# Designs tried in a protein design run: designed miniproteins, single chains, continued (3). Part 12

Each design is a single chain, and the fold is of that chain. pLDDT is the mean over its residues in the fold that is shown.

## One batch from the design tools (miniprotein)

Design m8392
Fold by ESMFold2-Fast:
Structure m8392 (fold): chain A 89 residues (1-89)
Amino acid sequence: SEIEEVLAAADALERAGDLDTAEQVRRFARLAEELEPKYPEEARELARHTYLSAAHHLAGDRRAEARHTARAVAALLRAIGEEIDEELK
Protein backbone atom coordinates (compact mmCIF):
# COMPACT_ATOMS: atom_id res chain seq x y z
CA SER A 1 0.00 0.00 0.00
CA GLU A 2 1.06 3.64 -0.31
CA ILE A 3 1.26 3.91 3.50
CA GLU A 4 3.55 0.83 3.64
CA GLU A 5 5.87 2.54 1.10
CA VAL A 6 5.93 5.74 3.22
CA LEU A 7 6.75 3.73 6.37
CA ALA A 8 9.52 1.86 4.48
CA ALA A 9 10.99 5.26 3.50
CA ALA A 10 10.88 6.33 7.18
CA ASP A 11 12.75 3.13 8.14
CA ALA A 12 15.41 3.95 5.51
CA LEU A 13 15.78 7.48 6.94
CA GLU A 14 16.16 6.04 10.47
CA ARG A 15 18.88 3.61 9.26
CA ALA A 16 20.66 6.60 7.65
CA GLY A 17 20.65 8.31 11.10
CA ASP A 18 18.05 10.96 10.18
CA LEU A 19 15.77 10.33 13.18
CA ASP A 20 13.94 13.69 13.10
CA THR A 21 12.98 13.38 9.41
CA ALA A 22 11.98 9.72 9.94
CA GLU A 23 9.64 10.73 12.80
CA GLN A 24 8.09 13.52 10.67
CA VAL A 25 7.50 11.06 7.78
CA ARG A 26 5.85 8.56 10.19
CA ARG A 27 3.63 11.36 11.59
CA PHE A 28 2.47 12.31 8.07
CA ALA A 29 1.80 8.61 7.28
CA ARG A 30 -0.43 8.38 10.39
CA LEU A 31 -2.29 11.54 9.37
CA ALA A 32 -2.86 10.13 5.86
CA GLU A 33 -4.34 6.91 7.37
CA GLU A 34 -6.62 8.95 9.68
CA LEU A 35 -7.83 11.17 6.80
CA GLU A 36 -8.33 8.40 4.18
CA PRO A 37 -11.91 7.29 5.17
CA LYS A 38 -13.34 10.85 4.89
CA TYR A 39 -10.82 12.63 2.60
CA PRO A 40 -9.33 9.88 0.36
CA GLU A 41 -7.98 12.23 -2.33
CA GLU A 42 -6.19 14.53 0.15
CA ALA A 43 -4.91 11.50 2.12
CA ARG A 44 -3.46 9.96 -1.07
CA GLU A 45 -1.75 13.24 -2.04
CA LEU A 46 -0.36 13.63 1.51
CA ALA A 47 1.06 10.06 1.42
CA ARG A 48 2.42 10.39 -2.14
CA HIS A 49 4.24 13.69 -1.57
CA THR A 50 5.53 12.56 1.85
CA TYR A 51 7.03 9.48 0.14
CA LEU A 52 8.60 11.58 -2.66
CA SER A 53 9.97 14.10 -0.12
CA ALA A 54 11.60 11.24 1.86
CA ALA A 55 13.02 9.65 -1.32
CA HIS A 56 14.54 12.97 -2.46
CA HIS A 57 15.92 13.58 1.07
CA LEU A 58 17.75 10.21 0.88
CA ALA A 59 19.04 11.15 -2.61
CA GLY A 60 20.33 14.55 -1.31
CA ASP A 61 17.99 16.57 -3.58
CA ARG A 62 16.98 19.28 -1.09
CA ARG A 63 15.06 21.36 -3.66
CA ALA A 64 12.84 18.44 -4.78
CA GLU A 65 12.43 17.44 -1.09
CA ALA A 66 11.16 20.97 -0.24
CA ARG A 67 8.72 21.00 -3.21
CA HIS A 68 7.17 17.66 -2.20
CA THR A 69 7.06 18.65 1.50
CA ALA A 70 5.12 21.80 0.48
CA ARG A 71 2.65 19.70 -1.56
CA ALA A 72 2.16 17.23 1.32
CA VAL A 73 1.42 20.15 3.70
CA ALA A 74 -0.96 21.71 1.11
CA ALA A 75 -2.96 18.44 0.91
CA LEU A 76 -3.15 18.30 4.73
CA LEU A 77 -4.34 21.94 4.92
CA ARG A 78 -7.04 21.23 2.28
CA ALA A 79 -8.40 18.33 4.39
CA ILE A 80 -8.37 20.53 7.53
CA GLY A 81 -10.22 23.28 5.62
CA GLU A 82 -12.90 20.80 4.48
CA GLU A 83 -13.29 19.54 8.08
CA ILE A 84 -13.76 23.13 9.35
CA ASP A 85 -16.32 23.81 6.58
CA GLU A 86 -18.31 20.68 7.61
CA GLU A 87 -18.31 21.70 11.31
CA LEU A 88 -19.58 25.21 10.41
CA LYS A 89 -22.58 23.79 8.43
Scores: mean pLDDT 86

Design m8393
Fold by ESMFold2-Fast:
Structure m8393 (fold): chain A 73 residues (1-73)
Amino acid sequence: MEARREELRERVRRLFPPALAVAVAEARRLGVPEEEIAEMERRARQAVERLLEEGDVEGLEAAVETLEAEIAA
């Protein structure tokens, strides 16, 4: 099942940048301070790096679903 995990990792890598951009734009629209947005970006990048390194298939599938929903919003 390693091929499935690699497929999901690649999808997360492709979906994360546009999803992060949407989240950042929404936060700015809602008036979130730039310092808080920067903190949010840092935490999100750390979480994704950890998920890509350590995540199982279920965790990666959940991440893909979340990122796709974020982009669609």
Scores: mean pLDDT 81

Design m8394
Fold by ESMFold2-Fast:
Structure m8394 (fold): chain A 91 residues (1-91)
Amino acid sequence: DMEERARELAKDSERLEELAKEALETGDKELREIVARAVRIYLEEKRAAGEVTDDQAEEAEATAEYFESDPEEQKKILEELRERRAEVAAA
């Protein structure tokens, strides 16, 4: 099911961006894994079509690696972001 969801997501760049934003806001592990997988599928498909530069490929790989990164480390980053966001909203 995750592979199917990732493949569908890789075809829909708008939905991919929306879910990536949600994954960052919520810290949902499953959502982050699906986004990372979709980015890699998208990248592989674009490489096969010759539609990406090496720089674009590196950026996409870095993005996927970030979403695949240790959940504890990403949670800390997200918690810091939420803390600052709440602090700004309270001001």
Scores: mean pLDDT 70

Design m8395
Fold by ESMFold2-Fast:
Structure m8395 (fold): chain A 86 residues (1-86)
Amino acid sequence: SFKEQVKKLEEALKKIRELRAKGAPMEEIEEIFEETIEELDDEEVATLARALLKKSRNPDTELSPEEQEKLKEFEKKLEELLEEEK
């Protein structure tokens, strides 16, 4: 389901945040993103994960207006799901 795939992406983002805090190399962060994307069968969630990976590889990379809008919508959905889980 969408909710299960969002949870997978959320768990991956948590691991990535922990790795970044430790100063892990970008290659390890990219590996986690790519593994997560391969597990996603929902194209909407997969598209957002790819956008986040793209941003992580090059912070100067501008997301398309469509990618930015989908990312905002995803963040809202993620926050709603986190509130429901509490």
Scores: mean pLDDT 68

Design m8396
Fold by ESMFold2-Fast:
Formats: sequence, structure tokens, C-alpha cells
Structure m8396 (fold): chain A 71 residues (1-71)
Amino acid sequence: MLEQAQQLLEQSQQYRELSEKYAERARELAKKAAEDGSYVKQAMRELSLSVGYYVQSQQLERQAQQLLAEM
């Protein structure tokens, strides 16, 4: 159980890092979109990916916490 919880926490951290990476890209593209509307679609796509990875990270963290609570 402890080893499984650790693996889930590691996967959660990896997805959190991906979420932050895409959030930074979305922010930079949003600045460009303010000057040139052609960047709006790309900014929205990167933001969507960031949110998706964040949700996955939170789900994995919850699973790890449940396993640890059973110990």
C-alpha cells in the first residue's frame, strides 16, 4: 500500500508539472492574443491542457491519500 501510494504521488507530481508548463505557455500566448487574435485558439488549447493535467493530478493525489488513510 505505501509503495502504491508513493507511485500515485509521483504520477500526480508529474501531471502537476505538466499543468504548470501548459499554464505558462497559455499565459504567453494570451499576451500575444491581446495584440493578434490569431493566437486565441492556441492560447485556449494550452489552457485546456493545463486544466486537464491539473484535474488528473488531483485525482491521483486523492487516491494516494485514500490508500494512506487505510494504513
Scores: mean pLDDT 84

Design m8397
Fold by ESMFold2-Fast:
Structure m8397 (fold): chain A 98 residues (1-98)
Amino acid sequence: VDEALEHLKLAYEHLKKAQKLSTNEEAKELAEKASEHIGEAQMALHFGDLKAALEHARKALEHAKEAQKLSTNEEAKAELEKASEHIERAIELVEKAL
């Protein structure tokens, strides 16, 4: 699960960069919500709750992808895409650990 935690950490960093770069308020709010769910997924992994970690990681992915659709800034879109890739990898690793 350490590899999943590292991917969630990288996803959080990319989401925060996207939030700073975004000019669309709705996209900023979605990136922030995704970041909050990443924090909850990290907490769940720390306590060994793989099901809760998956639920929060999936919600984070949902919000990150929606933020990417709404973003008009190409740098923000790239950061959201990188965040989504790291979240997807974390989901794969947690599912394999179930």
Scores: mean pLDDT 88

Design m8398
Fold by ESMFold2-Fast:
Structure m8398 (fold): chain A 74 residues (1-74)
Amino acid sequence: LSREELEEQLRALGERLVSLAGRIPEAEKISKRRGLALGVLTVFGAGILYKDKEERRRLLEERGAPEDVIKAAL
């Protein structure tokens, strides 16, 4: 798998986990915190896996990272 394919699979897996947790009302509060944790892990993962600064910036922007975080990751 390429870095792009790995990132896509990690994103899809994270979305599936959040979706499944969201279907269980009892886990509503926990699912929100899990979503935040997955978002943070995805942002840091993109910074580690992608050495090209342009690709790294694109992934961080796609995930909605604030500009300060994007600048720090470059």
Scores: mean pLDDT 57

Design m8399
Fold by ESMFold2-Fast:
Structure m8399 (fold): chain A 65 residues (1-65)
Amino acid sequence: SEEEIKFAADLGIENAEAAGAPAVAEAIRKVYEYALKNNLSLEEFKELATKAAEEVVEGKEPNLN
């Protein structure tokens, strides 16, 4: 649901900010916006957010298109 996706995104952003990783927090925000626009499931959101966070940690840009 949209509420579950928002909860997961908010938690991920808080954890990333607490860890001093603002680029990861920003990646999660972008994936959240993409998920809402494209009607992704919670599972699809989690998979995409995880991949985007990993890419950003490695110094790569998240590929959403």
Scores: mean pLDDT 81

Design m8400
Fold by ESMFold2-Fast:
Structure m8400 (fold): chain A 120 residues (1-120)
Amino acid sequence: SFKDKAKEILKKTYEEVLRILEEAIQKSKDPKVQEILRETIAELRKLYEEYLKEIDSAKTFDEVKEIAKRAINDIKTLVLEGLSKAIEASKDPEDQKILREAVKRVNEIAEKALKEIDSL
């Protein structure tokens, strides 16, 4: 079904973004950076679960596609805001480098996910 395809794209995006944030936490030596990113993960998880419920409640394919695109854009915005806060909190140039690389990867994942939804 179209709902299953949209949910699969959203799940893959969520899992890939979650992995990036978890890798950044593991590589960071700054407890404040780790705290900001763990908070971002908690908000990301809530957002993902809310969008899964919205997709399940959708009545048309066009509505599913619209919800899925909003979900990817909102995930991107939330995660990029979290990464930005972590960069500003960090005093370690190596941590800042890791976080800036995470920003690039999140943008690439979101762009790919939006193209996959548009191809449905």
Scores: mean pLDDT 91

Design m8401
Fold by ESMFold2-Fast:
Structure m8401 (fold): chain A 100 residues (1-100)
Amino acid sequence: MEEERKKIEKEYEEIKKEILEKYSLQEIEDSLSDLQRGMIRIVSAVTGVPESVLLTGIALVRLGEDEKKIEIILEYIELTLGEEAKRAVEAFLEAYKKEL
């Protein structure tokens, strides 16, 4: 339903605003290794997902409390860029959660 899509877009915007109010995306980026920053650029270039969306996802992974918010970001990516982009970002965040 279009209503579900609009709800997910709104929830994503609220999540992004919350993260930007409490955390600097620049501080998150500066805390990453050169390899991790390189991966963000590659994933962004390949999928079309903005680097700011990927950094927001990384911030949520670091918080450890907001698995549901990560799911909302992935659904937002699927709705805007498609399933392939969602799978690529999901794999990236899983890799980051492990060691990247």
Scores: mean pLDDT 76

Design m8402
Fold by ESMFold2-Fast:
Structure m8402 (fold): chain A 87 residues (1-87)
Amino acid sequence: SMEEEKRKLAEEALELLREIAERLSPTLADQVAAREKEMETLSVEEQIRLLEELTVLIYSAAQRLAPDDAELRALLDRVIALVQEMA
């Protein structure tokens, strides 16, 4: 179903956000892990909003902590594409 496909995309986006956060800082990784626990209780529309919020948070952190990391930027671009596909 469309809902099942969107939940799968959300899970993939969340796993990538977790990886990126772990590369940036332990504190950011902990924040992502806390938000991940909320995902299972949320509707698909709410999951998309949460992933958009996490993407902005992590993108901002990447600009501060790793501004010249092209590989990290490519991973973030992939997350953005996944979130946009769910919208």
Scores: mean pLDDT 84

Design m8403
Fold by ESMFold2-Fast:
Order: structure tokens, then C-alpha cells, then sequence
Structure m8403 (fold): chain A 89 residues (1-89)
């Protein structure tokens, strides 16, 4: 179902977020800058897939789940950028 697909995608995003932040703590500033560019590309693709699932849920009348999915994804993406910038600085 779209809900199960969305939950699986959010779990993958959360696991990736933890892994990339932990990896960044062992990197040089130059390596982190490159990692941030790769992070931008990855998040763009993941957010597009999340938007597609949210649109599908909304089309089925599940507006609440669609909004919550988008909010949770945005929060995880924001956390990744904040943490990477904190490590870089």
C-alpha cells in the first residue's frame, strides 16, 4: 500500500540520515563539502518519491497521512543539513 511504501521510505531515510551524519564526523572539511553536494542530489530524488506517494495518498482521500509524510520527510532532510553544517563549522 502507499502507506507501507511511505513508512519503508521514511525508515530508509532515517537510517541513511544516521549513517551519513556518523560518517561525516570522521571526514575532513573538504570531504564533508563533497558529501553535502551528494546529500543535495540524494535528498532531491528521495523528496520527489515522497511527494509522489503523498500525492497518491491525497488522491485516495488520505490527506492527513500525506501531510504527515511530507512533514516528517522535511524534518529529516532539515536535520541532515543542520548536522552536516554543524560538523563542517
Amino acid sequence: SPVEQAEALLERLEAWNKEVIEKARTMSKEEIQKLMEETDAYLKEVMAEIQKLADELAAQGDYRTAVLLLMRAAALASETYVELRSILN
Scores: mean pLDDT 84

Design m8404
Fold by ESMFold2-Fast:
Structure m8404 (fold): chain A 61 residues (1-61)
Amino acid sequence: SIDDVVDSLSTMPPEQASAAARRVAALLGGTEEQVEQAGKAAYDGDWDTVRKILEDSARKK
């Protein structure tokens, strides 16, 4: 689940959390903008924003 992903990311150093959040957003089908925003939010420790972006990225068309 997205909550499990965010929990895992929160245990990582900022640089690794940022890289992992970008990777997850891209794998979920996120746009380049969503990927960048997820990485920035994860680096800043803003997990509410990371969760929202990953949920938006996972939204099925």
Scores: mean pLDDT 83

Design m8405
Fold by ESMFold2-Fast:
Structure m8405 (fold): chain A 77 residues (1-77)
Amino acid sequence: IDQIMRDFMTMIAQGADMADIQARADAIKAVSTPAMQALIDHMVDMIRQGRSIHDIGVSARQRAIDLGLVADTPYVV
């Protein structure tokens, strides 16, 4: 999850367009569980809406907890 978030944040920082972000998301989804696919779809939707990187990160973490992909523990650096 942190790696997927980092990849998308890096792509946004490098000026990747929505087609590049969607292609990356589709590649990850092809090898992912339904729960992970739902998280990736949520992240891509937030990016498409023009949400800040910070808002995407916060929302993605909450969605990952709700989907059971991440333990409900404090963020550790």
Scores: mean pLDDT 71

Design m8406
Fold by ESMFold2-Fast:
Structure m8406 (fold): chain A 98 residues (1-98)
Amino acid sequence: SAAAEARQLMARIDALAAEVRALYARYRELVRQGAPLSELRAVLDEMGALMDEITALEKRILSLADTLSAEERRAIAITTASVATLYMAALIDVRLAE
């Protein structure tokens, strides 16, 4: 049951990570179009909300660590790090544009 829960949570993180990547692609498109800072901030806020959910799910999965392989733990770490990098890049850009 714990292993099944962990795998469901991993699938949810993967889905949320895909949403963050889609929002980052939209953020990059808005930057190229010269969109106003308010629109860039709105996309950044959506990314931030998804990152908060990913962080909460990651903490829950780590509480089930005994049911996870080293490969599964590595996959989670890579996925969360990759989307955190995108979010931080957008955050820094918006902060510098203020």
Scores: mean pLDDT 88

Design m8407
Fold by ESMFold2-Fast:
Structure m8407 (fold): chain A 97 residues (1-97)
Amino acid sequence: MAKEKAEEFLEEAVRWISERFGVPEEEVRREVERLLEEGVPGIDSLSRRELLLLAALVAGVLAAQKIETKGIPVEEALREFRREVEEFEKALEEELE
């Protein structure tokens, strides 16, 4: 089913994001699940790629929050994160086929 497919895909994204940004998998998964529950209308129409981008965006917010706590500007952290997401999207596009 669409939701089960999304969960499987998000598990892969969670592992990648956790490894890349040093955020615990549990925290990434929790925030991704929260985002999907709160405000994704038409989740059945989302592609795996779109779901991954949502997961990456949530991880970026989590990383930025931790960086902000350390006194690093969120805007600068998000700029670097956006670059990483673009690279990941290109790699994923090839693998998803």
Scores: mean pLDDT 59

Design m8408
Fold by ESMFold2-Fast:
Structure m8408 (fold): chain A 90 residues (1-90)
Amino acid sequence: MEEELEKEKEEAYERGKELARRGDSERISELLQKVVAMRKKIAAGVKLSPEEQRELELLEEELKGFVEEMLTSAVDKAIEEGKKRKEELE
């Protein structure tokens, strides 16, 4: 079970990166809404079931992959633009 969860988290993270590359705003909005709903339950003192806790962990890993890919893409674009500008100044 725990070893399977680790593999599922890795798969969720990679799905997040793919969503960032596709620009699938609808899917990312669904993920955000689910995470916010579960987080609100925790904040209200509601104990999540083991199944809900696992789902939250997978959703958070998918969002993490999305954010990391988006940030990496933005940094890569900034570096590329910086190199282009240096070439224009030579």
Scores: mean pLDDT 77

Design m8409
Fold by ESMFold2-Fast:
Structure m8409 (fold): chain A 101 residues (1-101)
Amino acid sequence: MLEKIKELLDRIAEAVRAGNGEISGQQVAETLREIAALLREMGLEKTAKLAEEIADKYAKQSGNISGTLVAADLLRLAKKAREEGNEELAELFEEAARKLM
């Protein structure tokens, strides 16, 4: 599960790099929804719900968003994962956020 989440987060980082610091809101939303499904399978219901809320926010965007804005939301997911007792997942979100800054 963690390896699959890392692959999905790396997909966001690659898209931001290819987009010269920007990524489509739709692509972030689709990737975060896939992450949310994996988080739910892991029993991290609160982190999954937050990921879905962030995805819904970005799905409403009609254009590109900055990688730094996505990084801030990944740090929110890291905090929630840590609160739910998953330090490894929190560190993974924090590492992904650093790649977008």
Scores: mean pLDDT 88

Design m8410
Fold by ESMFold2-Fast:
Structure m8410 (fold): chain A 68 residues (1-68)
Amino acid sequence: SMEEEIEKIVEEEAKKYNIKDEKLIKSLKDLALQLARDLVETWGASEEQALEVVRRAVRQEMEHYKKS
């Protein structure tokens, strides 16, 4: 499912950036799911398009938190 794929994306990016904050990871999963649903339901994006946007957004968030 899209939800399972998003969860895996967030977990993989967290491991890549060595982010171990469980609350941050959970928050990012919730945000990524909401972003994907909004893209598909409100803007008519395909699931593939939504997943690509989510991957990029999650990467940017991980980079931002690492610099903060």
Scores: mean pLDDT 83

Design m8411
Fold by ESMFold2-Fast:
Structure m8411 (fold): chain A 117 residues (1-117)
Amino acid sequence: GVEKLLEKYGDSPVVKRVVEKTGVRLEYAAAVVAALEEAAKRLGLELSDEEIEELATRILNYVREKVPASLDFPLETFIGILASPEFVKALVEELGISPELAEAIGESFRRLLEELR
């Protein structure tokens, strides 16, 4: 559940800086950072903490602009939105993320959603 995510990521300096930059709840920032770290690992990419922080901040700012109500929903619902094919498309078209990385991020959110159930 959410508790396991927060045990792993709640004290992360990257997650704390994302919360400071975006104003989102800790659990949402933790979920986005977790998905980005998994996506990078699956693709064999060495993303720095600064690169993960920048990507997580951009994704959460986009969510705040386009789907602000999702940040008041349960974490499972929020992750379900980010795992959607429509959101993966938005990562490419609106945020300029490569199709390969965007697809890996979407898959990481899908896996995180299953782990929270």
Scores: mean pLDDT 84

Design m8412
Fold by ESMFold2-Fast:
Structure m8412 (fold): chain A 104 residues (1-104)
Amino acid sequence: SELEKKIKEALKNVPKGSKIAVIAHPSDLDKVEKILKELGYEVVDKTTPPINLGTALVIGKLLKDKGVEYAVIIARPEFIPYAKEGLEMAGIKPIIVDYEPVYP
């Protein structure tokens, strides 16, 4: 699928076995987790994209407490800056997937 192709491309420089969290629309969470596991990554947590920086900071802290090293982000462009900043402030490396989700 296009999503799988874009995830593989985004993770090309991420070491196998890395602890990853998924940040995506609820309908994509299980699909993304399956792809990451098939690519040899450890999926630690799954959540939806934060709607503001405050929520992103809370998510980042919770993920860091779980040992997450990278967060794979699949979100509409307007939410990506919040997720990126909040995760970076928590010491988690954001991996932005070049895929714009389409919600019905």
Scores: mean pLDDT 85

Design m8413
Fold by ESMFold2-Fast:
Structure m8413 (fold): chain A 82 residues (1-82)
Amino acid sequence: MSVEAGIRFLEEMARKTEELAQKALEDGDVETAKKYQENADIAREALETARKDPSKWPEATRKAAQAYGDALKAHKAYEEKK
């Protein structure tokens, strides 16, 4: 139950980050789009690692959440620079 929720959370986070990358690219924000895409890749790698080693699921979830937060900070930095 909790472990299944963790996998769902990781998948949703990866997809949301990919959606943000697409939006940034549409706005011409190529640098931010790249950072969001890198974070989506990190989230998917964390999910794959957790699937191979179930004991690492909580750690993988935390890493994915941190990567998503970093992507949001990158977007804010881009807005300040223009």
Scores: mean pLDDT 72

Design m8414
Fold by ESMFold2-Fast:
Structure m8414 (fold): chain A 75 residues (1-75)
Amino acid sequence: MVDLDSLSVQELLDLLRRLVEELFKRYPDDTELQKTAQDLLDSVERLVNNPRVPEERKKRILIGVIRLLERILES
């Protein structure tokens, strides 16, 4: 993946959504993994929409989650 630190919060969230869609395509029979990924995406979207959370923290959390999903997709 390219340097995630250069992306905006919205661009990182859009990337995360694409990774979750890719996960569903690669593991169509793994309903537990799909549910976990969707629940994680929903939680992160709530975090991003919270104006009390600093932008830097939103970026760090998004990057961490993106890295985790990339690892799952590589296995």
Scores: mean pLDDT 81

Design m8415
Fold by ESMFold2-Fast:
Structure m8415 (fold): chain A 66 residues (1-66)
Amino acid sequence: SELVELANEIAKELGFDHVEVLKVEKLEELNALELTVLVNGQKKTVYEPGLGKEALENALKSLGWW
């Protein structure tokens, strides 16, 4: 998936080695992204408003700063 590759590239650029993106789904009816990620090996789901690259970046930042 192009979005999964892009999300993992952004996570790497942000230095988030503890985050791996498994799935990115566009919830077009809700104008939101759903990310399925591993954070330190634990599976989590994140929802972020928006469908673009900025929404991907915001979702990843919400995981990486904790």
Scores: mean pLDDT 79

Design m8416
Fold by ESMFold2-Fast:
Structure m8416 (fold): chain A 63 residues (1-63)
Amino acid sequence: SAEEYAKRMREAALAGDPDGVWKASEEAARRGDETAWMQAVNAAADSGNPEVARKAGEAAYRA
């Protein structure tokens, strides 16, 4: 479900929702699926908001 993480991350990033970004990143990291968390980070980066992308990366590392 890498696409689900990407979708959630993108929607949260565009809406300015840090909780959504955190939740998607944490779930991807928890499952240990590198493809899933990479998709989530890429979706956040595609939002054009570097702060959101940074937070997503940090959330993944904290899991």
Scores: mean pLDDT 64

Design m8417
Fold by ESMFold2-Fast:
Structure m8417 (fold): chain A 120 residues (1-120)
Amino acid sequence: SEEIKKKIEELMKKFVEALLNKDTEKALEYAMKILELALNSKLSVEEKIEILDEVTEKAKKEIEERLKEDPSLAEIYKGLLEYVKELIKKALEDKSLTKKEVEDELRWKLELAEEKLKEL
């Protein structure tokens, strides 16, 4: 629904803000809230995936605008958004994946991104 899309969009905006503020714990929190909201919504898996694709594309454009003076940094954050999107999509399609497994995978990826950003 439009309401669910707006809630996911708001959480994605908070996720992007946490990433840009280098707050890995808050970024993980918001990513997990997006996953929970997507899992608990009564939309079809196809509709959920369409919303995630649209919201992620919008977030990537926001990152490009905010980091227009550092295209290499923008590419790192856009890649991270794509990874988070794909992991959430996988969790929506594969009911054998636990929330804990997704959380651990997201934490690992966010920590790798944080370490890579320290090298720049």
Scores: mean pLDDT 86

Design m8418
Fold by ESMFold2-Fast:
Structure m8418 (fold): chain A 102 residues (1-102)
Amino acid sequence: SKEKEEIRKELAEEVLEKGKILAKRLEELGMKKLAEFVLEAAKVVAEGILNDDPEKAKKEIEKITEEYLKNTPDPELQERIKELKEGFLEELERAMKVIEEK
């Protein structure tokens, strides 16, 4: 459906924009690694929404999360990465549900 394609594009653009805003705030706080994670996760979620492939997006989020956790020895940063991961997975699920209801 053309309407579903337009909604997918709008939701994907919203995820990317929110991701950029959050990443900028994290970078201003000196949390560069968290900012980088947010930008990568937001792109994966946006692509999953745009391409109607949430399962691929979930797998890529898991992979990115594992790579960041392996390279992050700080337990507090590990916890924040896990929280951000959960937030992005929830956002993906909410977006896909909105698209399905149209």
Scores: mean pLDDT 87

Design m8419
Fold by ESMFold2-Fast:
Structure m8419 (fold): chain A 116 residues (1-116)
Amino acid sequence: KLDLSKLKNERLKAFAKGIEDGLKRKSLSEEEMEKLEEALLKLINGGKPLTLEEAYIVGKAVGIIKDKEVFLKVLYQIVTSKPVKGEELTLESVLNSIKDPKVQEDVKLIYEFFEK
């Protein structure tokens, strides 16, 4: 189980909590889907960081979908606030996009939790 208290970045902590809750669900509610659509538009356009609530709902969707490629793309966009440019993302490529070593550690912890 993921120890959320070990995460230092508040957006990544919200995202990780979303994943944990999403893994227990099969679908989002109608209200959650509306919030997800708004968050996804922000990720597609880039340039603006997600709010904690947006990071949480996106994490919940990632937990429900359980797709590694979707997980890595969303994780990249949360940490960089940049759109994915059609490149295949790996954990290494996401980590290389991050300059803050505390954010890199949070990403590794979330990745290990998702892969379990």
Scores: mean pLDDT 81

Design m8420
Fold by ESMFold2-Fast:
Formats: sequence, structure tokens, C-alpha cells
Structure m8420 (fold): chain A 72 residues (1-72)
Amino acid sequence: SSKENILKAIGLALRGIGLGFEASLFGVTEEMKKEAEEIKKEAEEIKKKDPEAGPVAEHAIKNAELAIEGKM
């Protein structure tokens, strides 16, 4: 359902924020880059199957990208 997909996308967006916070404290690691790519992949799948969750999924993708760029 759209509700479940939106909640999952919110969880991914929060994971991205947490990853960015961790990277700001300890620096960006290869393991963090891998985690960011997994967040992006899951968010892209949600975006493809549920357009209503698209905006939140885009937020998750952007958060993951900003985390590994050291911009969070």
C-alpha cells in the first residue's frame, strides 16, 4: 500500500540523515558509501512502484548522496 511505501521511504530518509551525521563525526568510510548506495537503490525501487511515495523516496536518495559527499 502507499502508506507502507511512504513509511518505508521515511525510514530510508532517516537512515540517510543518520549516516550523514555519523560521517560528519568520523569521516566518510567505504562501508558508509556502500550503505548510501543501498539506501538509494531501495528508494529508487519504491519510487518506481508507488508514485505517491516518490517525493519521500527522492528525499531518501538526496540524503544518502549528501551523506557520502560530506555535505550533511
Scores: mean pLDDT 84

Design m8421
Fold by ESMFold2-Fast:
Structure m8421 (fold): chain A 92 residues (1-92)
Amino acid sequence: TPKISDLVKQYENGVELENEKHKLALAYYYAEEAAQAKKLENESLALELNNKAEEIANQLSEKNKQIFEQYKQEIDNNQPTPIEKLLKELGI
């Protein structure tokens, strides 16, 4: 199982992720980081991170995009699932 930091490194270096669960986890990671940046009043970083999350989420199948939106609602409600728990729930 890859660490989330390995997935971030691949994406930032322009390497395409082939596994949809890895894409879902990475999109969630960026969405959660964007929410944290917004709480710190770093609007420019929040926008950049949210754009990365949306770009990756748009590559998901309809079913996995729906799963992503459900997890994202938890972030928006200030009750985010920790990334480590999300990886376990996704079976990666």
Scores: mean pLDDT 85

Design m8422
Fold by ESMFold2-Fast:
Structure m8422 (fold): chain A 92 residues (1-92)
Amino acid sequence: SGTEAVLKALGITDPAVAEALRRLIESADKLDFTGFYLALGRFLELVRQNPAAVPKLAGKSDEEILKTLLEIVEPYSKVTAQALKFVLKIYK
């Protein structure tokens, strides 16, 4: 699936980080804006608390994480990519 391809591209092996990313993509695909924001907040929190769980995002700012996630997700979910682009306009 597209979600599994994104997990693989990011090198995510931690189950909690994987679940947050699955919820993020699922919420965006369902146009569930509230679910999307909650899942995104959880994903960013987990990446900050455990950098080893996502080595490709370790030491990055929230803006850099969002930009990297957008680039990886874009080929698999255009809706998720557009939602991330919107967040990037208001997130510093």
Scores: mean pLDDT 82

Design m8423
Fold by ESMFold2-Fast:
Structure m8423 (fold): chain A 95 residues (1-95)
Amino acid sequence: SMRDIQVQQMRDMRNDIQSSTDRSSQSLSPQQQQILQQNTNQIIDVIDYAIQTGDFDGAIDRLTQIRDQAQQQNDDVSTRLATWGVHLFRRHQQS
């Protein structure tokens, strides 16, 4: 079903975020690593929330806040990941 495809895509995103964060953190300072980890954990929590509830409006709002926070902190990785999540959830709202 479309719902099963959406859940699988969110699960794949969660796994991709974790893997990408682990790779990216190796080139960062300890302070930047902490910021990246905090923002990435918040993004993962939002994805888990969306999987559990189907509340894509709430997930988009939360990811937008995380994106803006990450952008202010010069966390380009989390900014890009949160932006991707917003686009994915907006697409899921249309189905």
Scores: mean pLDDT 81

Design m8424
Fold by ESMFold2-Fast:
Structure m8424 (fold): chain A 91 residues (1-91)
Amino acid sequence: MASLEEVLELAEKLLDEERQEMLRKVVKWVEENESDLVTIRAAVIVATVALGDEDATEEDILKIVEYFIENVTVSEEEVELAINGLKAAVG
């Protein structure tokens, strides 16, 4: 199964250094506010995709991730599919 580390490695290929730093802050916040590993991985994937928008601020990403954690339920299978999508986007 793809780990949080694998998601972060994919993010490094998709995002510039500034956006990677924003992602690390989001990851820390997620880990402090969520204990379910599937939800943590899903939230980090959502943050990675949202950070692909050049106009997205750290505050915008935190709002998106908070809403996602509070309102969306994801399965392990959906997380694996999303990671495969990120891998395809990287090439």
Scores: mean pLDDT 79

